# Designs tried in a protein design run: designed miniproteins, single chains. Part 71

Each design is a single chain, and the fold is of that chain. pLDDT is the mean over its residues in the fold that is shown.

## One batch from the design tools (miniprotein)

Design m2450
Fold by ESMFold2-Fast:
Structure m2450 (fold): chain A 117 residues (1-117)
Amino acid sequence: MELVEETLKLIEEAEAKMREVEELMVEAAREAGRLALAHPEVAAEIVEITFKAASEATKLLSEAEELIKKARELAKDPAKAEEALELAKEALEKAEEARRKVEEARAEVRRLAEEAR
């Protein structure tokens, strides 16, 4: 019974993290667009870094969504509570990795823009 509650909390945390990453990706794309217009000499590099990070993050979020769906289904069976918990943990880890990739790309884009002039 305790494992089901822990699993549901982790699923909620993973879903919240996924939403934060989706919002961060939109903000990162808007910032990259502005910086590319301001710094045409590095615009191609800014766009490439941003699109690569968006592609990788989208893949991780897709994998996290599939894990969450399976974890929710398994959580309905107390005998599968431990398996559901592990899938929920993996989903959260993938969402956190997606966030990290987007944040690292944003930092690199900002550095390129600062060094371009």
Scores: mean pLDDT 87

Design m2451
Fold by ESMFold2-Fast:
Structure m2451 (fold): chain A 100 residues (1-100)
Amino acid sequence: MKIKEAEQQMEEVVEDYKKQLEEILEYFEKKYSKDTVEKIKAVIEEALKRVEEVKKEAIKKLEAGEDPEKVLKEFQKRMQEIREEMIAEIDKIIEEEKEK
């Protein structure tokens, strides 16, 4: 795999993730209270910061001459972990609001 191909695929994954987060946030804004939505938004913003850090690390690895396929695979795995952790935190917020 070429370095530019790995970079392009990482950019596409990040753009798709950001689009999905915008759709999720719009859904929650229609369904939940403003206070709950603000908490969810904070979790989403933290997840986006982690995504940018993971992308930065992946680019540095590519610049250091690491295998582009390996870097892309590790990037995708870390993106999936960020998504799963974000969903778990959002679920906790929703459960706490239901118990009030």
Scores: mean pLDDT 82

Design m2452
Fold by ESMFold2-Fast:
Structure m2452 (fold): chain A 76 residues (1-76)
Amino acid sequence: LTPEQEAEVRLALALIYHGIGNSLARQGKKDEAIAAYEKAIELLQEIIDDPNTPASVKEEARRLLEEAQAKLEKLR
């Protein structure tokens, strides 16, 4: 994979973990939801910190990071 493709794959994985976190939170599975959001946050932070990530992908990652962090905070 190119660096751009790797960033896209990481963003897709972060979206999946974020979605899993949302689903688990709705089911009242707080610990599992927290773990899923933490995995999404880790992936998003990697995308943002990588200087080779396109600006558009970093912008989307920052948006999703803020949302995931807000949801995680509500569950703690």
Scores: mean pLDDT 85

Design m2453
Fold by ESMFold2-Fast:
Structure m2453 (fold): chain A 72 residues (1-72)
Amino acid sequence: MEKEIKEVNEKALKILEEADKKVQELLKKGKPEEARKLVLQAVAEVLRLIGDLIDKEIEKKRKEEAEKKALE
C-alpha cells in the first residue's frame, strides 16, 4: 500500500507540473481566468485520484483478509 501511495503522489506532482506549463501558456495569451480554472481542475483531479487510490487499497486489504479467512 505505501508503494502505491508514493507512486500516486509522484503522479500528482507531475499532473500539477503539466498544469503549470498550461497555465504559463494561458498567461502568455492573456487568459488568467482560464489559467486559474485549469489549476483548480488539476488540483481537484489530483485529490480525487489520491482519495480513490487510498479507498481502493483499504477495500482491497479488507477483501484479501476476508478471502483468506474464508478459504481457511
Scores: mean pLDDT 76

Design m2454
Fold by ESMFold2-Fast:
Structure m2454 (fold): chain A 73 residues (1-73)
Amino acid sequence: KEVIEEMRKALDELAAKAEALGYTGAANLIRQYVDEGEEYLPQAVFMAEQIGKAVPELAPLAKRAAELYREYK
């Protein structure tokens, strides 16, 4: 459960940073998946990884979310 909360936090931080950089659509989609619950965390992490590849400023947070997801799995 602690890993899930850290993963949610990393995804929320990534979404906030994406929004600040002008990627509002991606930020809202990630927040939507996180808010839908644990079942949708894989989709949130996938979206975070995709935007992290496109936007270098988001890559560290995307990597952390993916690492937390692998640890939880």
Scores: mean pLDDT 82

Design m2455
Fold by ESMFold2-Fast:
Structure m2455 (fold): chain A 99 residues (1-99)
Amino acid sequence: MKTSITFTHPETGEKVTVDLEVDEEKNTITATVSNLPDSIKYVKITVTDENGNKVTKKLKNGESATFPVEKGKTYTIKVKIIDAKTGKEYESEPLTVTA
């Protein structure tokens, strides 16, 4: 399954898109960041399992992170963007995916 989280920077109006691929054969979720605006220093991707366990990874422009998942389980994905000028953090709405 392929999906995405699109986040709008509340101060600049610039859009950040994180592409998500659930690989059912590898039991992974891969998050990819591309075309990150200059106003954004990096993003943090947090994947939360059904038991509340969290894994957070930092992605710069052009980077990918892979998260191991269990088939048939539900995961909540949140993205934080970190402003390059101020260091302020902005959080997306959560996206729920089933692996």
Scores: mean pLDDT 82

Design m2456
Fold by ESMFold2-Fast:
Structure m2456 (fold): chain A 75 residues (1-75)
Amino acid sequence: MAPSKEEVLELTKLEMRLLALYTEIQLRLRKGEDIPQEIIDLARETVEEIRRLMERYGIENPALERLVEEVERLV
């Protein structure tokens, strides 16, 4: 069943947050810098929330699943 507009908007906001965190993590790694624990914790929390909403609403999004996997690999 298709998710509601509100459900899609909530998931989209989390996806944008995860993309911003992923960009920051990659930038720091390219500079040879350690990733701050606060960024790691927020990335983990964002990944868990995205997976929970995708499962709860039955949403399949291969691009978002790939982004989640890439972030999980880095943290």
Scores: mean pLDDT 82

Design m2457
Fold by ESMFold2-Fast:
Structure m2457 (fold): chain A 79 residues (1-79)
Amino acid sequence: SLREEGERLVREGERAREEGRLGEAADLYFQAGVLYGAAGDEEGMRKATERAVEAMRELGIDVDLEEALKRVKAKAKEM
């Protein structure tokens, strides 16, 4: 299911983050957010997007959470 695939991507993102691969972690978390959103899991979508924004912030990239959520929601609707 889309939700199970999202959970898999979150686990991969957590591994990437633990290994210091913050850019890959952010990408995996954003992808998970899209899948959770497409599955109708609003809480999962928000949490995954928050983790992605946190990883981006650790890289020195300033990203607004609400703008990131807006983009994730738009991509989820396309699925």
Scores: mean pLDDT 88

Design m2458
Fold by ESMFold2-Fast:
Structure m2458 (fold): chain A 84 residues (1-84)
Amino acid sequence: SAKLGQFLQQLKALAKEILNKSEDKDIILEAISLLLRIMGLELDGVTVDELIAIANELIKLAKKLGDEKLIQQAEALLKQIQSL
């Protein structure tokens, strides 16, 4: 649906922001891995369960980065997706 695609794009933007803010090689590699997964789902289609899984992985990355704003953004997106 159009709503699922919009959430996927918001998760993609958040993953890119984590990538851009991190100087930690492990966080960078995990963010790149999530971006590749998101790009695959843009081609093949996405489910609510897949959006929830990606949102949870982005919350974990934002917590590893220690960026409170990114943590709050990721948690807010998860709550919105769960309300579909």
Scores: mean pLDDT 88

Design m2459
Fold by ESMFold2-Fast:
Structure m2459 (fold): chain A 80 residues (1-80)
Amino acid sequence: SSSQQSQQELQQVQQQVDRLEDDAAARLAAGAPVRDVLTDLRRGLEDLRRQAETFQSPQARQQAVDRLTGWIRTVDDQLA
């Protein structure tokens, strides 16, 4: 069913976001340059946003894109 597929897609995106955040936090704790870590995080979030645009459910697609866009903007603000 399309509902199960949309839930799986959203769950997969959330898992990838969690991994990107965990990787960023670990690198920052290890003393990596903040700009490098945030630049890599931003790139990962942009890739996930492109993936989310391919979702079958318009509602799930919009929700994921909006959430990822907000996080990208937050990262951009921290890079400025």
Scores: mean pLDDT 84

Design m2460
Fold by ESMFold2-Fast:
Structure m2460 (fold): chain A 58 residues (1-58)
Amino acid sequence: SEEKKQKLVQYVDKKMAKQGITRLDVVNEKYSNEELAELLEVSPSTVLRYRQLLREEL
């Protein structure tokens, strides 16, 4: 469970880094879930889960 959570966070972090997007940008909701999903080429559910995991960590 924890390994899968960590892999998801690392995967999304890597995609965000390529776009110049930071975790603070996600927390501050600079992008909608749909906009972020399109920019990162991931599903909206992946973005939603990433946001949930960040809130649990922060």
Scores: mean pLDDT 82

Design m2461
Fold by ESMFold2-Fast:
Structure m2461 (fold): chain A 103 residues (1-103)
Amino acid sequence: MEKDKEKVEREAKELADYLRSQGLPEVAEALERAVKALLKAENLGLAFEAIDTTGNALRSLTLGDKESALNYANGLRALSDQSTDPEASEALRRLSDALEEAV
């Protein structure tokens, strides 16, 4: 699992750095926190889904599609509800909230 963990950490860092460059530092911080909590909970699948969903939300925002961006934020909230780890669940909810505030 070390290779997959390193890939998740790299992809999360790249997306977080890009989010900061787009003026979304709160979303970047929330993403990094969510991925860290999910990796600690050994939930690699949810970590990849959180990165992918956040990237799709950002792409929707850059295209001016606020409705799709909000739908992706709601998707992160659904991932939060599916997580059985309390730290990961809270971090995913905060990521959803940060994205909703960015729209």
Scores: mean pLDDT 85

Design m2462
Fold by ESMFold2-Fast:
Structure m2462 (fold): chain A 90 residues (1-90)
Amino acid sequence: SEEALKAAKEAEEAAKSGDPLEAARAGSKAAGAASRPDTDPEAGLKAGKAAIRAGLQAVKNSKTPLEAALGAGAAIAGIGAEEEARLKAA
């Protein structure tokens, strides 16, 4: 759960960087940390939401189709991770 919270913070910082590749990478990492079986639901929700925000910022700041695809992938993974965390909390 500490790993998920750390990844969430890194994704928030990467989203503010304006670098689409950094935001997409950090967002994907946060989504992965959120979806781990050992991640508590609260940390998973925070990391999933951070992944969505970072992925969307990556799309917004993208300069190539590949950068946009990577950002969209991070956002989609974040959505899935958030849904999984909600189910795990129930």
Scores: mean pLDDT 85

Design m2463
Fold by ESMFold2-Fast:
Structure m2463 (fold): chain A 67 residues (1-67)
Amino acid sequence: SPVVDEEIREKIIEEATKVAKLPREVARRLVDAIVNKDWDAYLEALREIAEHLGLSLDPVEELEAKR
């Protein structure tokens, strides 16, 4: 059911926000990109997460190159 899927999605966003200490909006963009199979949005969300956590962007650049 779309309603149940939305509830599960919100729980995943909440958990990602708590565990990784990400802004909820960034976690939401990542989940939305995965659900919609939006490759460009997925890479952008990964870039925002890496920047927020101070991580290297090298893995994201590798994924872009494989597109």
Scores: mean pLDDT 70

Design m2464
Fold by ESMFold2-Fast:
Structure m2464 (fold): chain A 60 residues (1-60)
Amino acid sequence: MRDQIQRMQRIRDMITRSNNIRIQEYQNRGDNDTAQSIRDSMQNRITSMDDQINQMVQQS
């Protein structure tokens, strides 16, 4: 379980880092709607991953 949890956390961090760069670029262009859309998609993905991680921890 720990190995799977660590793997998911690394993927989570990579997704967050990549999307934060894109969000910043769109914000710098004044495209706040696109930046918000990227944030919402990222947040939904991260929340789903965090829920799965928590479920794995609770099942241990």
Scores: mean pLDDT 79

Design m2465
Fold by ESMFold2-Fast:
Structure m2465 (fold): chain A 66 residues (1-66)
Amino acid sequence: MEEGYKKTRELIEEYLEKGYSLRDAVILAMTEVNKEALKLYKEGKKEEAEALSAGAMKAAQEALRE
């Protein structure tokens, strides 16, 4: 969960620095992290995949409230 949160937060910041809107930055960051979570799920690392996705959702919700 913490790793997914941090990674998503950093990706949102990177996309914002590249000139994307907050909404687009969140969508792009979530898409990237969820793609990684899907790969982990396919490898049988279900708990790691779920933790990564949960962290990403938390980071996205927090960014949209700020």
Scores: mean pLDDT 82

Design m2466
Fold by ESMFold2-Fast:
Structure m2466 (fold): chain A 68 residues (1-68)
Amino acid sequence: MLSPQQQADFDRLREGVLDYAARLVRQGHSREEVMARVRAMLATHPQLPESLKQEILERVERLIEELE
C-alpha cells in the first residue's frame, strides 16, 4: 500500500510518462524507440517498485496500440 504522498508522486509520474510517450508517437518515433525512452526515464526513479514500473510500461504499450 502506498502512502498518500507516494500515490500522488506515482500518479504524477505515470501521467507524465504517458504524455511523453504520446508525444513521441505523434512525432513519428517507433514503438521500440518510445519503449526504450520510457524505460530510461523510469530507470531514474530507483525507489519506485519494479511492479509499478512494469504497470507503467504495460500502459504505455496499450497507449501506442491505441494511437496506431
Scores: mean pLDDT 78

Design m2467
Fold by ESMFold2-Fast:
Structure m2467 (fold): chain A 88 residues (1-88)
Amino acid sequence: EKEAEKKKEEAIKELEKMAKEAKEKAEEAKKLGDEETARLFEGLADVFEKAAEAAKLGSAEEAEEIAKAAKKKFEEGKKIYEERKKKL
């Protein structure tokens, strides 16, 4: 039980951290004039904030699956960002 609670808390913190990082990447993209990438990361930040709230309501296993799915989306977003940043 306590180990599951700890994993759930870690998953929620990871989601909150990803949301913050996505907002920072959106701001960086805006400074580069890449509005499309800025919109992508703003959308990811919103998704991660909602995912963190959903993770708080579910089981530890559900929270871990939510965090795993969110991390995959974040990695895809970062890949798009790196490709665009190299062109700017």
Scores: mean pLDDT 80

Design m2468
Fold by ESMFold2-Fast:
Structure m2468 (fold): chain A 75 residues (1-75)
Amino acid sequence: SDAASLTDEDLKRMREIVEAGIKYLESLPKSEENEKKIELLRKAKEKLDEALAAKDEEEKIKYAEEVIKLGKELD
């Protein structure tokens, strides 16, 4: 699984990219499509925060997998 190979540094970098993406989309005119993308990115940020806070490796991988799924919905 791609999620199992992610390090804490990878997760932190993904979080920075997600935060930048939210800021960019919030700078655009409001549209239903952009609002949906912002919601998906905010969910991804929440899951990244959960992954980084996880003490259990399996739990960390679970949250990282949810982030990857949300990222695929944005592509």
Scores: mean pLDDT 81

Design m2469
Fold by ESMFold2-Fast:
Structure m2469 (fold): chain A 71 residues (1-71)
Amino acid sequence: MTGLSLAPVIAAATALAQADLEGRPVTDEMIREASQRVADILEDTTGVKIDVEALTEAARKEADRALALIK
């Protein structure tokens, strides 16, 4: 399922967008909140249980990659 394979990227992008809107650097808390939100949406939409801890770790790695591209 293509949507599930993009979950870490969507969570990372959501956290980065929230940080930009708030005018502050992205935090681990923002990444966790975005990951929880994405997990909730995917569970409601697909019925698939999402490991929020694993998703948060993957999203952190995606956020770090995105930040490296900006520098």
Scores: mean pLDDT 77

Design m2470
Fold by ESMFold2-Fast:
Structure m2470 (fold): chain A 71 residues (1-71)
Amino acid sequence: MIDEDEIDAAFVTMLVALGLRAGKPEEAAELVIRWLKEKKNVSKSAVDQAVAILREHGYEELAERVEEEVK
């Protein structure tokens, strides 16, 4: 079933969270962008979730970059 979008959203959430904990928000954003671009169809939920987490932590430029690069 289309639970794939929820799994993708959870996965990018974990990637961003781990990158932020490691003090590498930019590297986390680049990793998420690369992973999402490898998908045939980019999950909007995954993109929105990554953007939301980055913005919550004050990384607005990285959030915008994720949004622009995967569209």
Scores: mean pLDDT 77

Design m2471
Fold by ESMFold2-Fast:
Structure m2471 (fold): chain A 72 residues (1-72)
Amino acid sequence: SHMEALRARAEALVAEGERALAEGDLRTAYQKYEEAAKLYAVVEGSDHPRVRAAAERARELAAQLGLAPETA
């Protein structure tokens, strides 16, 4: 289904973000977690733990990069 495809994409984005973090690419990691949070919000709703986890990771990375969380 469309929702299953979006969830799979969000999961892939989280995996890509983790890979970027392992390689020290904080900017790419931020972008991947930010996009994953947005997709999870569409599929699961904004209050879902998956959305909160991805958004929190993106916020932590945004702070390290000197970016505001909303400027993605």
Scores: mean pLDDT 82

Design m2472
Fold by ESMFold2-Fast:
Structure m2472 (fold): chain A 64 residues (1-64)
Amino acid sequence: QTKVVAKAEAGETVSVASVVDGKVTLETKEMKEEQEYTAVSDGAVAMSVSKPGEVPKASKSTVL
């Protein structure tokens, strides 16, 4: 199981690419307030955080 955690500030966008039921799933969510976003996948996962108009920060991943 792969777990990725990102800290997002208000107005930042979190983008997650994960494998769900054998299919690649892409999700993008704008954060309205500062919070940690945790993504869990049984396969590969990639996450990035960006502000509108900024270059996305490098993704982080941990395999458990």
Scores: mean pLDDT 65

Design m2473
Fold by ESMFold2-Fast:
Structure m2473 (fold): chain A 83 residues (1-83)
Amino acid sequence: EEEREALRQRRLEAVRAFLRSLGYDDATIDEILEAVEAGDRQRARELGLNDSWIDELRAVVEGRLPEPMTPEQILERKKKALE
């Protein structure tokens, strides 16, 4: 239980660090994470995310990641694709 929660917190922190690197403020990041965790696509879109971003962030938060990549590595790859 504690190990699973620690892994979940690491995934959430990776998403927070990634969104912060894109220039989002902490309040907006918290709203994005709440919308993504709740599966509220409408709220996430209103916060400026497209469906591709919503699906990717939700997969990271839920731990549906291809191994052996870490959440941080997947988010960095996605960031480079936006350049």
Scores: mean pLDDT 71

Design m2474
Fold by ESMFold2-Fast:
Structure m2474 (fold): chain A 74 residues (1-74)
Amino acid sequence: MAAERERRAEEAAERLRRDLAGLRAAYAAGEVSEEEYRAGLERGVAVARQLARELDSPRLAALAAEMEAELAAL
């Protein structure tokens, strides 16, 4: 059970990190506005926080904190 939950957390974190990387690339390229980038980060934080709670994952909690820090730096 614990190993399966951790694997799901790893998969979720990888997916969220890929989505975040894509969003950062789009913002850097001027394909999305700062407002759209901010909205994307806010959605990412919400998803990561929810999954961190459901899967009891410090990894997902850390990812949420990372996105919150980036959002605060905008």
Scores: mean pLDDT 83

Design m2475
Fold by ESMFold2-Fast:
Structure m2475 (fold): chain A 62 residues (1-62)
Amino acid sequence: MVDELIEKAVKLEEEGKFDEALKYARQAMKLGDEQNLSTEEANRIIAVELRVIGNRLDAELA
């Protein structure tokens, strides 16, 4: 379940849909809080969030 949301977020990020990517990443984090998140899963979510934020900032700066 959490992995599915992370995968969707990554896919949307690749498509340039950063707003939707962030939405799914946040849903994954919320569900992960319920599911006793592993360190690996938490790191994957954080990595996606950081990449999306960085890409959005670069796009707005350009």
Scores: mean pLDDT 71

Design m2476
Fold by ESMFold2-Fast:
Structure m2476 (fold): chain A 68 residues (1-68)
Amino acid sequence: SSMLEKIKEELLEKTKEIIEKHPGNELQQEIAMAYELGKLADEYKLSREELEELSKIVLEYFDKLKKE
């Protein structure tokens, strides 16, 4: 859906911000991202399936950006 696409773009920006704020600190990066995903799940009343998809996308973002 268009809403999920917007959320994916926001998560990409959040992933970059989190890496920049917590460079080399994977534990703090994971905690910060879990907090952001939790806020989105509460605000948008995401289904389990939508949250699972977004969690997978976030892992892909971290994998790509940490190699830069």
Scores: mean pLDDT 82

Design m2477
Fold by ESMFold2-Fast:
Structure m2477 (fold): chain A 110 residues (1-110)
Amino acid sequence: MEEVREKAVEIAKTLRDLLDGKISPEEAIERVREQVREIGKLLGLSDEEIDTAVRNVEELVRRLAASKDEIEQMIYAFKIFYHLYSLLLKAGVPEEEAREILREAMKAYR
């Protein structure tokens, strides 16, 4: 679970770097795609479940990159974290542990 936590935090940092203009949208998409895929593998999810999660998060990262204001950015960031939360729950991670992972990721995003 520590490795899943570390990867969730790396996703959050990638989103922050994207919004701060430190990396391109394409670089952010590739990094987030890799981290989501690795989380899914660590959790023992099927390739189909992982590919679905990757596609959903990738689309949200593109929308985040195109966002015009801080409220819109917050909405898309929240949707990305919600997809990660749903992935953890689907894999059978206890709700308290999934919430703690998201708390650490959200702290890294801020």
Scores: mean pLDDT 87

Design m2478
Fold by ESMFold2-Fast:
Structure m2478 (fold): chain A 59 residues (1-59)
Amino acid sequence: MMEEERRKLLEETRERLEAAPDVETAKKETVRSVSEAPDDELAEEIAKIGSEVVKEKLA
């Protein structure tokens, strides 16, 4: 996958997670996005973004 495609996917993923109405939905969307990731490195980056978004919603 090209770096441009990876960056776009991460940006779109963050936008979807931030748009989630509650922490529980954000967690479910994170798990789903991680499971659908084409490689382990991208899955790890998605999990990190999801963790940050969940922490922001809890604060």
Scores: mean pLDDT 78

Design m2479
Fold by ESMFold2-Fast:
Structure m2479 (fold): chain A 81 residues (1-81)
Amino acid sequence: MEIKKEAFEAIGELQKYLKENEHLLPELLKDPEFLANLERLSELAEELGTETDEEKLKKIKEEIEKLIKELLAKIDELLAK
């Protein structure tokens, strides 16, 4: 399933970026917005793993991509300080 594969690859890239910036994790984890977005991403990843309907997978992927963008923006904002 291409949609599912692309979404999981995007999550994997985010995880890699977080690992590369491990020193920022204590500060990021104090941000309620960052934590909320991480929790929502985890929920969507679980839905992505079990969902088989293509239209629902598209919606899940779009929300995952939006959350990843928001998470990356927070990391970049902290790096700019």
Scores: mean pLDDT 81

Design m2480
Fold by ESMFold2-Fast:
Structure m2480 (fold): chain A 120 residues (1-120)
Amino acid sequence: SDEEVREEIIKELEEMLKETENEYLKKFIEKLIEFIKNSKLSAEQLKELFRLFSLSVKSIEEIIKTLSKEVAEEALKKIKEEVKKKVKEIESKLSPEEAEEVRKLQEEFLEALEKAVESK
């Protein structure tokens, strides 16, 4: 069921939260968990959002751990563009109200990524 898919996504996000060290990324993961809990989006749409945001968080966490700040800032620009592109594709399948909620989540996400890299 859609509820079972939502519960599985939440469990994966909770595990990711335990492994994430960056404060700004942790706060975003907590917001994403709340979004998934309260969302009326279909299981397919929730999976697309989860995959996009979780991969981007893991990528930024790895970049912060392994690369210089200058290289991390360059990688962030590419990640931001990919996120914007994929969110726009997801929005095209949503109602105007659902698209607005996803846009707000995207804005909070991009801010979290920027602050995570800046704090390095």
Scores: mean pLDDT 85

Design m2481
Fold by ESMFold2-Fast:
Structure m2481 (fold): chain A 82 residues (1-82)
Amino acid sequence: VDFIPNAAPLGDAKRYEPTTLTIDGEEVDSRDLETLFTVPLDAEGNALNLMMYGKRRVLLRVRWDEEKKTVVIESAEDLGYL
């Protein structure tokens, strides 16, 4: 019926399941990342998020978890500095 669900919750780091990521050799709370860009992948709530941590770019693959009302990080890729 409707197109791909609104991707805004998938890009909202405040909705992320609290997860420690290693970025630039530092442990970072996933919720401290700033969303630059979100690409929806499917109607099931999967998306790619381009995130910023300081001057570093991080690509996250995320999924919405309806039971927990949180965004789950499936993978993280460090893309380096701008």
Scores: mean pLDDT 69

Design m2482
Fold by ESMFold2-Fast:
Structure m2482 (fold): chain A 69 residues (1-69)
Amino acid sequence: MDYVGLVEGLARGLAAAGLSNAEIAEYLSSLSGIPVSPATAQAILDGTLPRATAERIGKAIRDSILAKS
């Protein structure tokens, strides 16, 4: 599963909806349960976040969605 693509797609969708880096960070933190800083949100949008970190966030988002089922 492409967890990097999931995280990047979600962050870009939120940015397209008019959210700031701080608002994107808060949303991703709430959804994943992992603290995400505004700088981390910017790195996701720029595609510069280390792959392992992006995969960890994406997997946590996936696991959170499954836990709600």
Scores: mean pLDDT 81

Design m2483
Fold by ESMFold2-Fast:
Structure m2483 (fold): chain A 79 residues (1-79)
Amino acid sequence: GLERVRRLAEEGRLDEAGVLALFLGPPRPLSPEERARAEALGARFDRPQGVLNAVQALMGAGLSLEEALALVERAYARH
């Protein structure tokens, strides 16, 4: 469940975390403020759609915006 999604993302296995997240719930639509923060992070890595998709999937599974952004940032920084 959610704990396995969190563990996979913390291990940098963001692809597996994202796929598992989709089994827990659909990607969460972001508010304008949440979207702006995800887009700013995505611009830093030249993968704006990938970062946005990952944040929405993790939040759909039940993670907060802050936790989703932190996990996605760490995973992309390792690539």
Scores: mean pLDDT 82

Design m2484
Fold by ESMFold2-Fast:
Structure m2484 (fold): chain A 71 residues (1-71)
Amino acid sequence: MSIEEAVKKLREKGLSQKDIDAFENVLKSIVHNKLSPEEAKKVLDTLISRITDEEQRKVFKEVAEEFIKSL
């Protein structure tokens, strides 16, 4: 999965631009080897905990897991 594809999926599910930007920055850090998969998981878990809508939280988790597995 590409970063652009992941961002589009989150946007289509109504996540805020702020949450999308935070997510995109984490994914870019992973791709540029600035963040280990273990560190990325911790940051992504923190971002997920900030999402109050259960459907948006579920989509965020699924997109994050799919991206990490595609590395």
Scores: mean pLDDT 78

